# Ledger of designs, part 2: designed miniproteins, single chains, continued (6)

Each design is a single chain, and the fold is of that chain. pLDDT is the mean over its residues in the fold that is shown.

## One batch from the design tools (miniprotein)

Design m20038
Fold by ESMFold2-Fast:
Structure m20038 (fold): chain A 62 residues (1-62)
Amino acid sequence: SDEQRRQQGEQLKQQAAGLYGKATELEDEYKKNPSNEEARKQAQQYQQQADQLIAQHRQLSS
């Protein structure tokens, strides 16, 4: 139903926002210590996961 799609979309957006926040935090760590390649890799993984959730949200909104 439209209501279930709306609720799922909202949850996906909230989860994506959380992952983007974690990615930003790790990127800030990487900027302060550029030799910390693990922080950069982890930030990229969180961004990729968040992007996937946004893609799923788009499919629900179609």
Scores: mean pLDDT 84

Design m20039
Fold by ESMFold2-Fast:
Structure m20039 (fold): chain A 66 residues (1-66)
Amino acid sequence: AEELVEEAKEVAEKAIPGIAESHGVSEEEAERAAQRAVEAIEELAAEGKLEEAERALGTLKAYAGL
């Protein structure tokens, strides 16, 4: 669970340019969106919803080109 959250934080940094480009928003706005995604993944993992957390991480990875 902790490993999944740490991966989400690392992937979120790499996803920022992809989010900004895909949504036509500023880098700062994309960074806030990435941070909210990490928070959602942390909440899902804390609730034991690991499959849902992994799906959310998968979406974030797609924006990072992973």
Scores: mean pLDDT 80

Design m20040
Fold by ESMFold2-Fast:
Structure m20040 (fold): chain A 69 residues (1-69)
Amino acid sequence: SAMEEARKLLLRAIGLKLRAIGLELDAELLLEKDPESEEARRRAEELLREAERLRREAEELEKKADELL
C-alpha cells in the first residue's frame, strides 16, 4: 500500500538524518579540540559536506513519502 511504502521511506529518511547528526557532532568535537588547526577545519568541512548530502537525500525521501499520501 501507499501508506506502507511511505512509512518505509520515512524510516530510511530518519536513518539518514541520524547519520548526518552524528557527522555534525563529530565535526563540532573536532573543532572544539583544535579550533586553530587547519587540518581539523578541513576534516570538519568534509564531515559537514557529507552530513549535508545525507540531509538532502533524507529530504528527497520525505518528499517521495509525502507524494504517496
Scores: mean pLDDT 89

Design m20041
Fold by ESMFold2-Fast:
Structure m20041 (fold): chain A 85 residues (1-85)
Amino acid sequence: DAELQAEAARAIAEAAAAGATALVAGLKANGEDLSDEVREAILRAARAAGLRVVVVDPDPSALSERVRALADAVVSSIEAAREAL
C-alpha cells in the first residue's frame, strides 16, 4: 500500500543519511508476503539512496523478474546475505 511504501522510503533515506551502505531485505510485513508493487518501491528507494540491495527469500525463484532486477544480489538465507555484502 502507498502508506507502507512512503514509510519504508523515509526509513531507508534516514538510514542512508545516518551512514548505512546496504539494505538486507526479507520483503515481509508481519509475516505476510508484500505485493510486488510494494517490494519494487522499497528496493527502488534503497537504490535511489545509494544502498547496495540484497534480497533474502527462502525461495528466490518465486520473486518476480522486476524485483530481482532491482537487487544487487538475491540469496536464500541471512548467512548468504553476509557474503553478498
Scores: mean pLDDT 75

Design m20042
Fold by ESMFold2-Fast:
Structure m20042 (fold): chain A 60 residues (1-60)
Amino acid sequence: AEAQKQALLRAAELLERLLREGKVSPEMVSDALNQLIDQAAKISAETQRELEARRREMLG
């Protein structure tokens, strides 16, 4: 559970960096974050909320 949570958070951090560097589109990041949020929901509500908050910060 903890290792899975950390992997999802690291993936979101990498997506933020790639978006900032212009290497991926906001649409690609939105799609990828939606997949990560779905995986997070299967781990815990807290992890899901952390990824949803990061998506809002990155995209809106």
Scores: mean pLDDT 80

Design m20043
Fold by ESMFold2-Fast:
Structure m20043 (fold): chain A 80 residues (1-80)
Amino acid sequence: SSLEELKRIVERAKEIALSEDPFDREVGIALLEIVLGIAKASNDKEGAAYVYRALAEVYEKLGRTDQAEEFRKLADELEK
């Protein structure tokens, strides 16, 4: 399904975003943002929520707790 394909892409982008290399991290985050934009444009709420949760995990590991909390809230609003 398209959702399963989206989840696979998101997991790969998240791996890149969690890299120790700062430029790989920037690329991974940019890929997650692109996928989020596609999901939102397609009104794919489940897909968008999945991307928001991946962004939250990435930002939490980067020590950006406020941004991580915002992304978790956005995911929760789409799923509830």
Scores: mean pLDDT 87

Design m20044
Fold by ESMFold2-Fast:
Structure m20044 (fold): chain A 80 residues (1-80)
Amino acid sequence: MEEVERKLEELREAIEEAKRAAEAGDLEAALEAWRRAIEAARELAELAEENPELRPFVLAGIAALEPLVAEAGEAVRAAY
């Protein structure tokens, strides 16, 4: 659980940073933060695949972040 919680927090922070940077017009910072978010999501997917018992927690955590991901993605696309 600790690894899932840590990775979900890393993902959440990266998404928040990407959204904030994009809204501020800092496209370079937004894209860098967005790359970190993609990396964290990939690591979470690998962790869920390797540890089936953790999959429900990973899925629930990602589902909770889905609205934020959509908002951040829209902000980055609008800034580009």
Scores: mean pLDDT 80

Design m20045
Fold by ESMFold2-Fast:
Structure m20045 (fold): chain A 60 residues (1-60)
Amino acid sequence: MPSAAELREAARDNPELLRQIEEAEEEVDRLFRETGDVEAAERLYRERMEEIKRELERWK
């Protein structure tokens, strides 16, 4: 499971991907703050990180 920290290290030379990681973390935090639903927040985090990982692999 890719973490935001791992993806940031891999994407350090790609400012657009770094921004997407930051936006994804903000979206997850917002969802958790609004709903308190840990499972929904964890699912969104996982989906966003996997999507960014796929973009990173295509960028290489």
Scores: mean pLDDT 79

Design m20046
Fold by ESMFold2-Fast:
Structure m20046 (fold): chain A 95 residues (1-95)
Amino acid sequence: SERDRWLLLFGAVDGITEIALVEAKRAGAPEEYIKELEKLRDITRKAVDLIRAGKSLEEVKAFLSKETGEDFSDKTPEEIVDFLVKKLNEVLKKA
């Protein structure tokens, strides 16, 4: 059920990011912020795809570390999700 926990958490982040992206586009937010939100969504979706494809959670952490510039090798999925949500909030504060 560790994979199910990752899928649930990253699925929740995907949903939140998609809602934020739809709202930002409707509000006419600058393209710079739209691109930052799209990148965050794409990173989250790719992580879900890797988990579904049967990749190791270590490989998923390595992918996330590379894409974000952070070291997630010793992090829980909750800690990684907290980081991604913090990034989402930072983008939204700039709007």
Scores: mean pLDDT 86

Design m20047
Fold by ESMFold2-Fast:
Structure m20047 (fold): chain A 91 residues (1-91)
Amino acid sequence: SAEEEARRLEEEYRELVEEANREPDLEVQQEISLLVMATAAAVRAAERAGDWERRAEILRIGNEGLRAILAAPDLEAARAAALEAIRRLNA
């Protein structure tokens, strides 16, 4: 079900956020924070609407964005990854 998928993706998201909190670069941490805040806001909106399919999609975007930031070779790439994920969340 969409609810089960959303809950699984939410658990993955929590693990990724915990990993991201270990990032030593403060500017990369700022980009992580911006994506985390945007993802949380989108998740709350989907939750208020009772839309589990949208909640799952938002969490997929957030997870992909966090992985992209963590895999980024430099700050410019991390910023690009965060911006792209936030754009997808607002589409």
Scores: mean pLDDT 89

Design m20048
Fold by ESMFold2-Fast:
Structure m20048 (fold): chain A 81 residues (1-81)
Amino acid sequence: MKELTVTLTGPHTVSVESNVPFSDVEGLKARLLEVPGVLSVEIVDDKHLIVTLEDRTAVGAVALAAADYEGFDSLIVGSSL
């Protein structure tokens, strides 16, 4: 089962984590950079990205874009703020 967790960790910072390695982490980074409101994407490892947003309203669009690109069985979206 592939699970994606997208967590708003700061006012402009989102953690994008997978329980399995992303199949194409560089392609996922490129796809997320196309989402309106995304300023930067940092690859932490093959299961974890940090996304910087212009504002937090883009968090849902990031979650949906990541889930659509890689294909996930479940998607969890949350906030630690």
Scores: mean pLDDT 81

Design m20049
Fold by ESMFold2-Fast:
Structure m20049 (fold): chain A 90 residues (1-90)
Amino acid sequence: SSLSDEELAAEARAAAEAAVENAEEAVRAAEEEGDLVRAAALLAAAGIWVAAAEWYADQIADEELRAEVLAEVERARERLREAARRVEEL
């Protein structure tokens, strides 16, 4: 069965939230714990969640809702890029 636009938006937002949580945890692992291996794994997980969020958002049929949700996904991607940069600067 196909998901509704509301269900696709909810899945995209949940995936974007998971991406942000993993990115923030990666920074904590690197900066506070010195665990660069764990930080790398968490950044990889965050990247997978951003890809999942974009995949759900791209399927939204309503153009306005799709644009809104894709903008939210791009904000999550920006947070991942900043987290990755902070880890690389250590």
Scores: mean pLDDT 91

Design m20050
Fold by ESMFold2-Fast:
Structure m20050 (fold): chain A 68 residues (1-68)
Amino acid sequence: EIKELERKKAVLYSALGIEKAALDAVKRYPGLAKASGVSQEEEIKAIEERIRELEEEIKEIEEQIKKL
């Protein structure tokens, strides 16, 4: 059970790392956001929302592990 939760957490941390890298790239290179057909501000907001959701899922899994 704990090992399965830790594996799920690792996958979410990997996804979080990718989204944080994408956020940094969009902030440094505004042309990347334009290539997606949206404004830089809209792209940043979308990525930040995905990061928030991933961080909340990770927190929930960590709380489950600690309560076991």
Scores: mean pLDDT 77

Design m20051
Fold by ESMFold2-Fast:
Structure m20051 (fold): chain A 64 residues (1-64)
Amino acid sequence: MVGDLYRVVEDYTATAPDELSVRKGELLLVTEEVDEEWLRVVSLETGRTGLVPRSLLEPAAEVA
């Protein structure tokens, strides 16, 4: 969901200029649901934005 905080589950290297390279454990805010499979995110560590696959992310706001 847009505005939700997610954590990266595994490292990902961008293969296109519009994608974001992310590392396992990085926290990302979802800013836009571009497609069913792709999310536009912003890194809370660097402020960088880009597209990442939805399958790379797990909810980070849940205390379970």
Scores: mean pLDDT 76

Design m20052
Fold by ESMFold2-Fast:
Formats: structure tokens, sequence, C-alpha cells
Structure m20052 (fold): chain A 86 residues (1-86)
């Protein structure tokens, strides 16, 4: 399974959490690419397990509770999660 998490309108703290999530996914054996630029972050993870998917959903849910808009789309074996400023 593949997860693509795209985040925009991030605070410095939220950007750091995105980096930490990317590192945790990589340590779990997933192929992970993390890009952070200003207020935006993109995490692409391949070979994720159910627990890793829940961790990604948890970060997106937290951003939603902080006023961001969260959109989830499933295409085949790829879960696309987009988090943007409201």
Amino acid sequence: MKVVLKLTGLTDEQAERAKQLGEALREGGSKVEVTVEGESATIVAEGVNEGQVLAVVGLATEAGLQGHVVKTEVKGDTINITVSKA
C-alpha cells in the first residue's frame, strides 16, 4: 500500500511533526520520501502497514482539528491525503 500526504499552510511545529512522521515510517521499513518547503510538506510512503496508515491519518486528523481542511482519496492501492489551510 502507498500513502501520499500533502500538507500546506503548516506552522513550524506542524512541519517538524511531518518530518518526524516520515522518519518513523522509514524506520518501520517503508520506502519514504519527505519534502518540506516553507509552509508545505509532502510525504510519499510505499510498503506501509496498517499501523503506519493510522499514524498518517492521525497527523491529518490533528491538522483538521487545528483548522485545516482534510481531503482523502483512495485510488487503487494508493491513499492520497491532502491537508490545506481553510
Scores: mean pLDDT 79

Design m20053
Fold by ESMFold2-Fast:
Structure m20053 (fold): chain A 111 residues (1-111)
Amino acid sequence: MVEFEFVDDRSREEFRNATPEELIEYLREAAKKAIDFLNKLKENSTPENQKKIDEYIKEINKVYEDGVKRIRELAEAGATPEELYRVALDALGRIFDAVRKAYEVYLEDQK
């Protein structure tokens, strides 16, 4: 079984008080780990389900790019750390949702 380990509770608490650059780095690492995990799922999936997993990889990349852009725009506009953190949390939630959906697709091939 491919095990998915994303971001622990400690990393999430530290993330709450992060600078814009640290938030961007957390999103980068999260997206990279998510894509690496989905690529491993893809290797053990049918061609039809590989195509579905590819759509989730595309979604993760888009969420990451949009999140980074929004964090930078808000930081330049003088947004609070809490506002930047909320943008990062939204992006992380969307990445987690994509990973969960891709894993459900993978599990259909394992039954």
Scores: mean pLDDT 79

Design m20054
Fold by ESMFold2-Fast:
Structure m20054 (fold): chain A 63 residues (1-63)
Amino acid sequence: SLREELERRREMEELLREAEELERRWREEGRRLLERGEDKVKGLSLEGGGAVRRGVAAALLRR
């Protein structure tokens, strides 16, 4: 009863936290990939970098 309700709530909170951590990890990894790309592509315009970042964001939104 009450314990079941609390346990269910805790389970939901755990799932929510995992989802948030996953999203944060994806954003962090995307940023690192972008920085690595910039290190190689310093001679080129940053316009390409913007396209890559937008692509990653779109992929995350479509999960």
Scores: mean pLDDT 65

Design m20055
Fold by ESMFold2-Fast:
Structure m20055 (fold): chain A 82 residues (1-82)
Amino acid sequence: WYNLGNEYFKKKEYDNAIEAYQQAIKLKPNNAEYWNNLGNAYLNKKEYDKAIEAYEQALKLKPGNYTYLHNLGIALMEKERG
């Protein structure tokens, strides 16, 4: 599922990537990277609230991760742009 989500993401098939990442999370909910990549797919679809939620879950699992903090910051800024 996770590798399938990554392949869809590379092809910019974000709906398929989201579905695959959600299946990966059902199998391993404590994998922070799955939550981060789910957030990235939502961000690319401009679903900012869902991206923020996914990045916050990644940060709960790995506090202080630079990539997750940076991605959360981007999602928060894009949401405020309107």
Scores: mean pLDDT 85

Design m20056
Fold by ESMFold2-Fast:
Structure m20056 (fold): chain A 61 residues (1-61)
Amino acid sequence: MKEIEEALKKGDYEKALELAVELAKKGASDAEISEILSLFLKYGKKELAVEVYKKIKEVRA
């Protein structure tokens, strides 16, 4: 979680996306997924939050 927030604060959206997908692959809970999406909405852009959600959905489906 902290690494994702730090990447977003630095504007490194690609790294933040990779870290979020990695957590989802490791079996992140629904609560953890919600936190990831909240961080993308708070520090990133809505389009990035949608992209992250789509990728997380793919690895959890």
Scores: mean pLDDT 79

Design m20057
Fold by ESMFold2-Fast:
Structure m20057 (fold): chain A 59 residues (1-59)
Amino acid sequence: MEEAKRLAYEAGKAYAEGKTDEANRLLSQAVQLLMKEVSPAEALKIAREAFEKGYEEAK
């Protein structure tokens, strides 16, 4: 769980830097890890929240 949240957070930071390919790769990995523990809907919610936090801190 924590590793997936960190990947989503780092994806948000990468996106803020204009590294869209890297951001997409990190976010995909985060969602895949989260779906092993929670429903797809909850995985997307958790990933989005961590992503937005990373984006806001790096923007």
Scores: mean pLDDT 83

Design m20058
Fold by ESMFold2-Fast:
Structure m20058 (fold): chain A 72 residues (1-72)
Amino acid sequence: LSAEAEEAFLEGLRAFGALDLEAALAHFRRAIEIDPRARVMILDFLRRVANSTEPGSEAYRELARQLIAELE
């Protein structure tokens, strides 16, 4: 990825960690807009989270499912 797309992706990850759907979506969309290759990377990350069986990760799994629906 370009450095600009990578930075947008990292900002999306920070928003995701904070459970901020709108901010995470905006940053991930920005990364894809800068570099379309970011879509596959972002969706792969989100699918891994959505399929996680870690106890206590329910809120992150739900957020990941919502982001996948918005980005596909």
Scores: mean pLDDT 83

Design m20059
Fold by ESMFold2-Fast:
Structure m20059 (fold): chain A 58 residues (1-58)
Amino acid sequence: DEESSAAARRVGEEMGALLRAGDYEKAAEFGKEAMENGPTEGEKTAGGIGALEAERLL
């Protein structure tokens, strides 16, 4: 849905910014928090994907 899509985009942008800054540990933490505690399906999905990417780069 539109809210989940917007939330996923926002999480993706934040994750991208953290990864570009080289803050992989913070990116992984942010992604896990979004996956576990995010209010929308989009946030949870994007957070999980982002956490996996950050962990791969750690």
Scores: mean pLDDT 75

Design m20060
Fold by ESMFold2-Fast:
Structure m20060 (fold): chain A 86 residues (1-86)
Amino acid sequence: MLEPASPAAVEEAERLLEELKEVEKRADEAIAKTKDKEKQNRLVSLLVAARLHLVAARSSEADAEAALEAARELIEEAKELVEELE
């Protein structure tokens, strides 16, 4: 059985989950205002992928660092897309 993530990794994942919730709220507003279905689908995919990586980072010590890095990149890309749609 894989060891649970370190307290530091769990704390970082929880911090990023709070950031993701804020981005999701902004994304919902951006999606409601745009008619670009491809950008809507891309944004939803980025947010879902980021959440899955953060859940993985909280659950596994072995993959926590890689999952946190992937989540940060996905959140950053989602923020850029939200800003483009605003």
Scores: mean pLDDT 78

Design m20061
Fold by ESMFold2-Fast:
Structure m20061 (fold): chain A 77 residues (1-77)
Amino acid sequence: MKEEEVRRLLEEIGRLLEEAIEALKAGDRETAEEKLRKALELIGKLAELVDGEELPPELLELVRENDRLIQEAADLM
C-alpha cells in the first residue's frame, strides 16, 4: 500500500466533505453536489489503492472522520 498516497486521499476526501456540508447548510446545492461527486470519485480510488489491506491506526482515524462527515452530509440531504 502507498501509505502517503492513502493519507493524502483521505485528507482530500475529508476537506471535500466538509465543504459539501457547509454548502448544504448554506442552501448551495450545486456546490454541495460538485464537492460530493469529487469526494465519491476519490473514495473509489482509495478503495482500489487499499485493496483490502489493513490501515494503520492513524489512517483508520481519518477513515472514521470521513465516515462521520458522509453521514452528516447524508442527514442534510
Scores: mean pLDDT 81

Design m20062
Fold by ESMFold2-Fast:
Structure m20062 (fold): chain A 80 residues (1-80)
Amino acid sequence: GFEAMRAFAERVGQATIEAAKASGDEELLKRAQETYDELLAVVDEMEKAGKVTPEQRARRQALLEEMADLIAEAQRKAGK
């Protein structure tokens, strides 16, 4: 349900923020926080509407993919 979706978003978002913090890159941390805030806003909109549209699913998936990219970038920067 929406609770599980929100919990997943919070776990991924927190992991992305922690990776960005570990990289020491303030701009990457800002991007991580902005992407997480947007993901939570999409999940909140879905929960408030009581439904998930194909457009909302695509938006959520795109944000999750962006977070995966941010984690990969943070790991590359931490290795320098």
Scores: mean pLDDT 83

Design m20063
Fold by ESMFold2-Fast:
Structure m20063 (fold): chain A 64 residues (1-64)
Amino acid sequence: MPSPETARRALAAARAAADVAEAKGAAALELGLAGEPPSAELSAAVAAATDKAGVIAALERYAL
């Protein structure tokens, strides 16, 4: 499970992205760089997102 700090960094990167592909890539990079155990639920939610708002919503659940 990513820490709230790692989730907030991924969320900030996704919010700054120009499109959904960039948002998914930026979020995945921040989550990977943290060296924390991956969340299967978060990874599935990000992968299932069809737009940038969906990526943001998935990350917001873990940033709290």
Scores: mean pLDDT 75

Design m20064
Fold by ESMFold2-Fast:
Structure m20064 (fold): chain A 72 residues (1-72)
Amino acid sequence: EEIERAAREAADEVPKRLPRNLKELASITGEVGARLAERLGLTGSQLTKEQHELIHRVTEERVAEYLAEAAA
């Protein structure tokens, strides 16, 4: 739960933007991962598989929220 909160806070630190394609989504995911690693005092290579999965999930959730806002 603590790490999930840190991942969501890291996602909030990345500037809000809508990905136009999978490459842009991957770029956003990478930025969230870098922010989370910095928050944990780690490098990206030190992140666990579970932490990488969490980063992908949190990023996708945030992007889905942004897309819903844009569609409204």
Scores: mean pLDDT 74

Design m20066
Fold by ESMFold2-Fast:
Structure m20066 (fold): chain A 55 residues (1-55)
Amino acid sequence: MSPTTRALVALARAWIADDGLSREQALALVRDLARLQGYSEAEIERILAAVDAEA
């Protein structure tokens, strides 16, 4: 897992645990951030799969 993917997983977990976001809200926000960072759709799907597995 790339350092960026790991950071996004950690951020999603923090949003769910600390900020009270639902899993769906956290995944949607990760998708938006990954797009803003210039990731491809295939990379975004891999990032979302990692977040879903870890968070």
Scores: mean pLDDT 76

Design m20067
Fold by ESMFold2-Fast:
Structure m20067 (fold): chain A 56 residues (1-56)
Amino acid sequence: GMRGITLGGSTLQVSQETLDRISTRGASQEELRELAEEARRRGDYKSADLLEDMIK
């Protein structure tokens, strides 16, 4: 199911498994890019920006 967590003042709208990977910082740069694209597809540009910032 979908759930959210507040990141930089925004709620990330992705799957729970995806949120868990983000929270534990276990996601690879490629996975973070995929998550950013998913966030954009959902219209959550703030979360996409946060994920892209993590990719640096």
Scores: mean pLDDT 62

Design m20068
Fold by ESMFold2-Fast:
Order: structure tokens, then C-alpha cells, then sequence
Structure m20068 (fold): chain A 64 residues (1-64)
């Protein structure tokens, strides 16, 4: 059951990262940066957070 929980958490993190990547191309930088910070904090709060996905999101926000 732990493996399934980890897979679900990772899938949710990947979906959020994909949404943020789309927003970075379609929305104003100010909106993307604000939403990115909120998403980053939510992902960091997850018990099985993937550090690689968190790092990629941090890099995306930094490049805005």
C-alpha cells in the first residue's frame, strides 16, 4: 500500500508541474510566480514528496 500512495503522490506532483509549465507560457509572469509559490508549498507539505519534482518546479519559478 505504501507503493501505491507514493505513486499517487508522484502523479499529483507531475500534474501540478505540467499545469505550471503551461501557465508559464500562457499567463503573465506575476500570476505564474504567485501560483507557483503556492503549488511549491503544497507539494513540499506532501508526506511522499519527490525532491526531483520539487527542484524542477523551483527552477521553473526562478526562471520567471
Amino acid sequence: MKELEEEITRALQLMQLAVMKIMSKTEPPEVVKEEGKKVLEKLKAMPNADPEIIEELEKLIEEI
Scores: mean pLDDT 77

Design m20069
Fold by ESMFold2-Fast:
Structure m20069 (fold): chain A 57 residues (1-57)
Amino acid sequence: SMEELRKLALQYSALAIRYAGAEFDYELTGNPEFRRRAEELRRQIREIQEEIDALEA
């Protein structure tokens, strides 16, 4: 539904912002913890994108 699509799109946007922040923190510090956090957020973004794609199919 359009309501479900909107909710997934908002979740995607929130995760993308967090991902950008984790990548930025990694660039500043070189701390591998921020790289791991970014990789986890990327996986979550991929899952949400797959759900969006399934609803649009």
Scores: mean pLDDT 87

Design m20070
Fold by ESMFold2-Fast:
Structure m20070 (fold): chain A 76 residues (1-76)
Amino acid sequence: MVEEAAREARELFRRLAEALRAGDEAEAAELQARIRELAERTLRELGEEAAAEVARAVEAEYREAHRAAAEAKAAA
């Protein structure tokens, strides 16, 4: 379950970084909503430790998405 959530989160963050760099605000907003839903569900169903493990597993993808968001904001 935790590994499945981590895989989903990695995919969503990678897609988010791509959408942000492409300037696709609609796709980025949808992906952010899906990431938030996954995080909330993981916390509710699997608990804080599982949520922290997923967050740790996706740190690289999260940092890349954050960098993409900063670049998109600077370009706007």
Scores: mean pLDDT 80

Design m20071
Fold by ESMFold2-Fast:
Structure m20071 (fold): chain A 66 residues (1-66)
Amino acid sequence: SLASLRRLGEWARRSRDVELLVDIAEAFLRLGEPELALEYAEAALRIDPSNERARRVAEEARKALE
C-alpha cells in the first residue's frame, strides 16, 4: 500500500539509507505518484548529491509534474 511505502520512506530518511530512499522514489514513480517520488529522490540527493539514480528519478518526477 502507499501508506506502507511512505512508512518505509520515513524510516529510510531517519536511517539516511540513500539506496533505500532511491528505491522508494522509483517505486512511487512507477505507481504514478510523482510528488512523492520527487520528495524521496530529493531526500536522497540531500545526503548524496552525486547519486545518479536519485537525480534521474527527480528529473522524471519533475517532468511528470509539468
Scores: mean pLDDT 89

Design m20072
Fold by ESMFold2-Fast:
Structure m20072 (fold): chain A 55 residues (1-55)
Amino acid sequence: KEEIAEEIKKIAKELGYTEEQAEGIKEDMLEYGSEEGLERGLEDAKKALEEKKKE
């Protein structure tokens, strides 16, 4: 669970979120997120990163 949230934080920073915003996303996911929600969030983040690379 922690590793998935940390990976989402790293991707969020690559997408242009600030350190504070990315940390907030990680903290919210660890506090309130389900394991399925974390997996979904990671997939969504990866898709967003791929779209950014195409631009």
Scores: mean pLDDT 74

Design m20073
Fold by ESMFold2-Fast:
Structure m20073 (fold): chain A 62 residues (1-62)
Amino acid sequence: GEGDRKGAEQAAEAGSPAGAAASGASAMHNGITVGGLKGVQAGRAGDAEAGAKGAMEGAIEG
């Protein structure tokens, strides 16, 4: 649903150094969900593929 789309957008932002930081901050601000936590971990590592996968998986589960 709506969370899936937002998760995908957040993961896309994690594809750049600036996007990775923004993705992490956003996930923390909204309260950590499984998707947010996975996105933050991958985003901080600067791994765009892992960030996209983690955020989308969590958004689908949540």
Scores: mean pLDDT 55

Design m20074
Fold by ESMFold2-Fast:
Structure m20074 (fold): chain A 73 residues (1-73)
Amino acid sequence: SAEDYTKKGGEYAKQGKYEEAIKEYMKALELDPNHLAAQIGLKESIKEAKKQKNPNEKLIKEAEELLRKIREA
């Protein structure tokens, strides 16, 4: 479920594993684009991932595009 993926994303984020967190939050939003906790978690995980050495720019771009599409729907 979207809730299960959101919880998993939160667990990765607490561990500082922001790329893994982003992937789980994106899965949550594919199931439920209106899941506010997943949207917030994805936004915060993107912010933290950008601060890391050698950020995964492709993943970050895909995540930002997903959030843009949800916002503009």
Scores: mean pLDDT 88

Design m20075
Fold by ESMFold2-Fast:
Structure m20075 (fold): chain A 100 residues (1-100)
Amino acid sequence: VERAIEEARRALEEFIRRLSAALGTEVTWEVVSEEGWEEDGIFHGVVRARGTFTVALAGKEVEVVADVTARAELSAEGELIRREVEADLSGPSVAEVRAL
């Protein structure tokens, strides 16, 4: 399972690098959890992280929080079967706007 967690971490790091490049901004990331298990001869790794970054929307700076889950699956032989990243985006300003 350790290698599956490592591959999930690599997927997360690649996602962070791409996101930072695409946004042209600094992203601060914190790893929240790392989990691994074996199921039907497949090794699973899941890494969850939270990132914070700022984007310019309509001439205003908006802080965005990203909850990111990176997953990796390895075969019994240690071959990478699947690697994916899912991101859920929320901002403190969204809650503030809804409260007004």
Scores: mean pLDDT 71

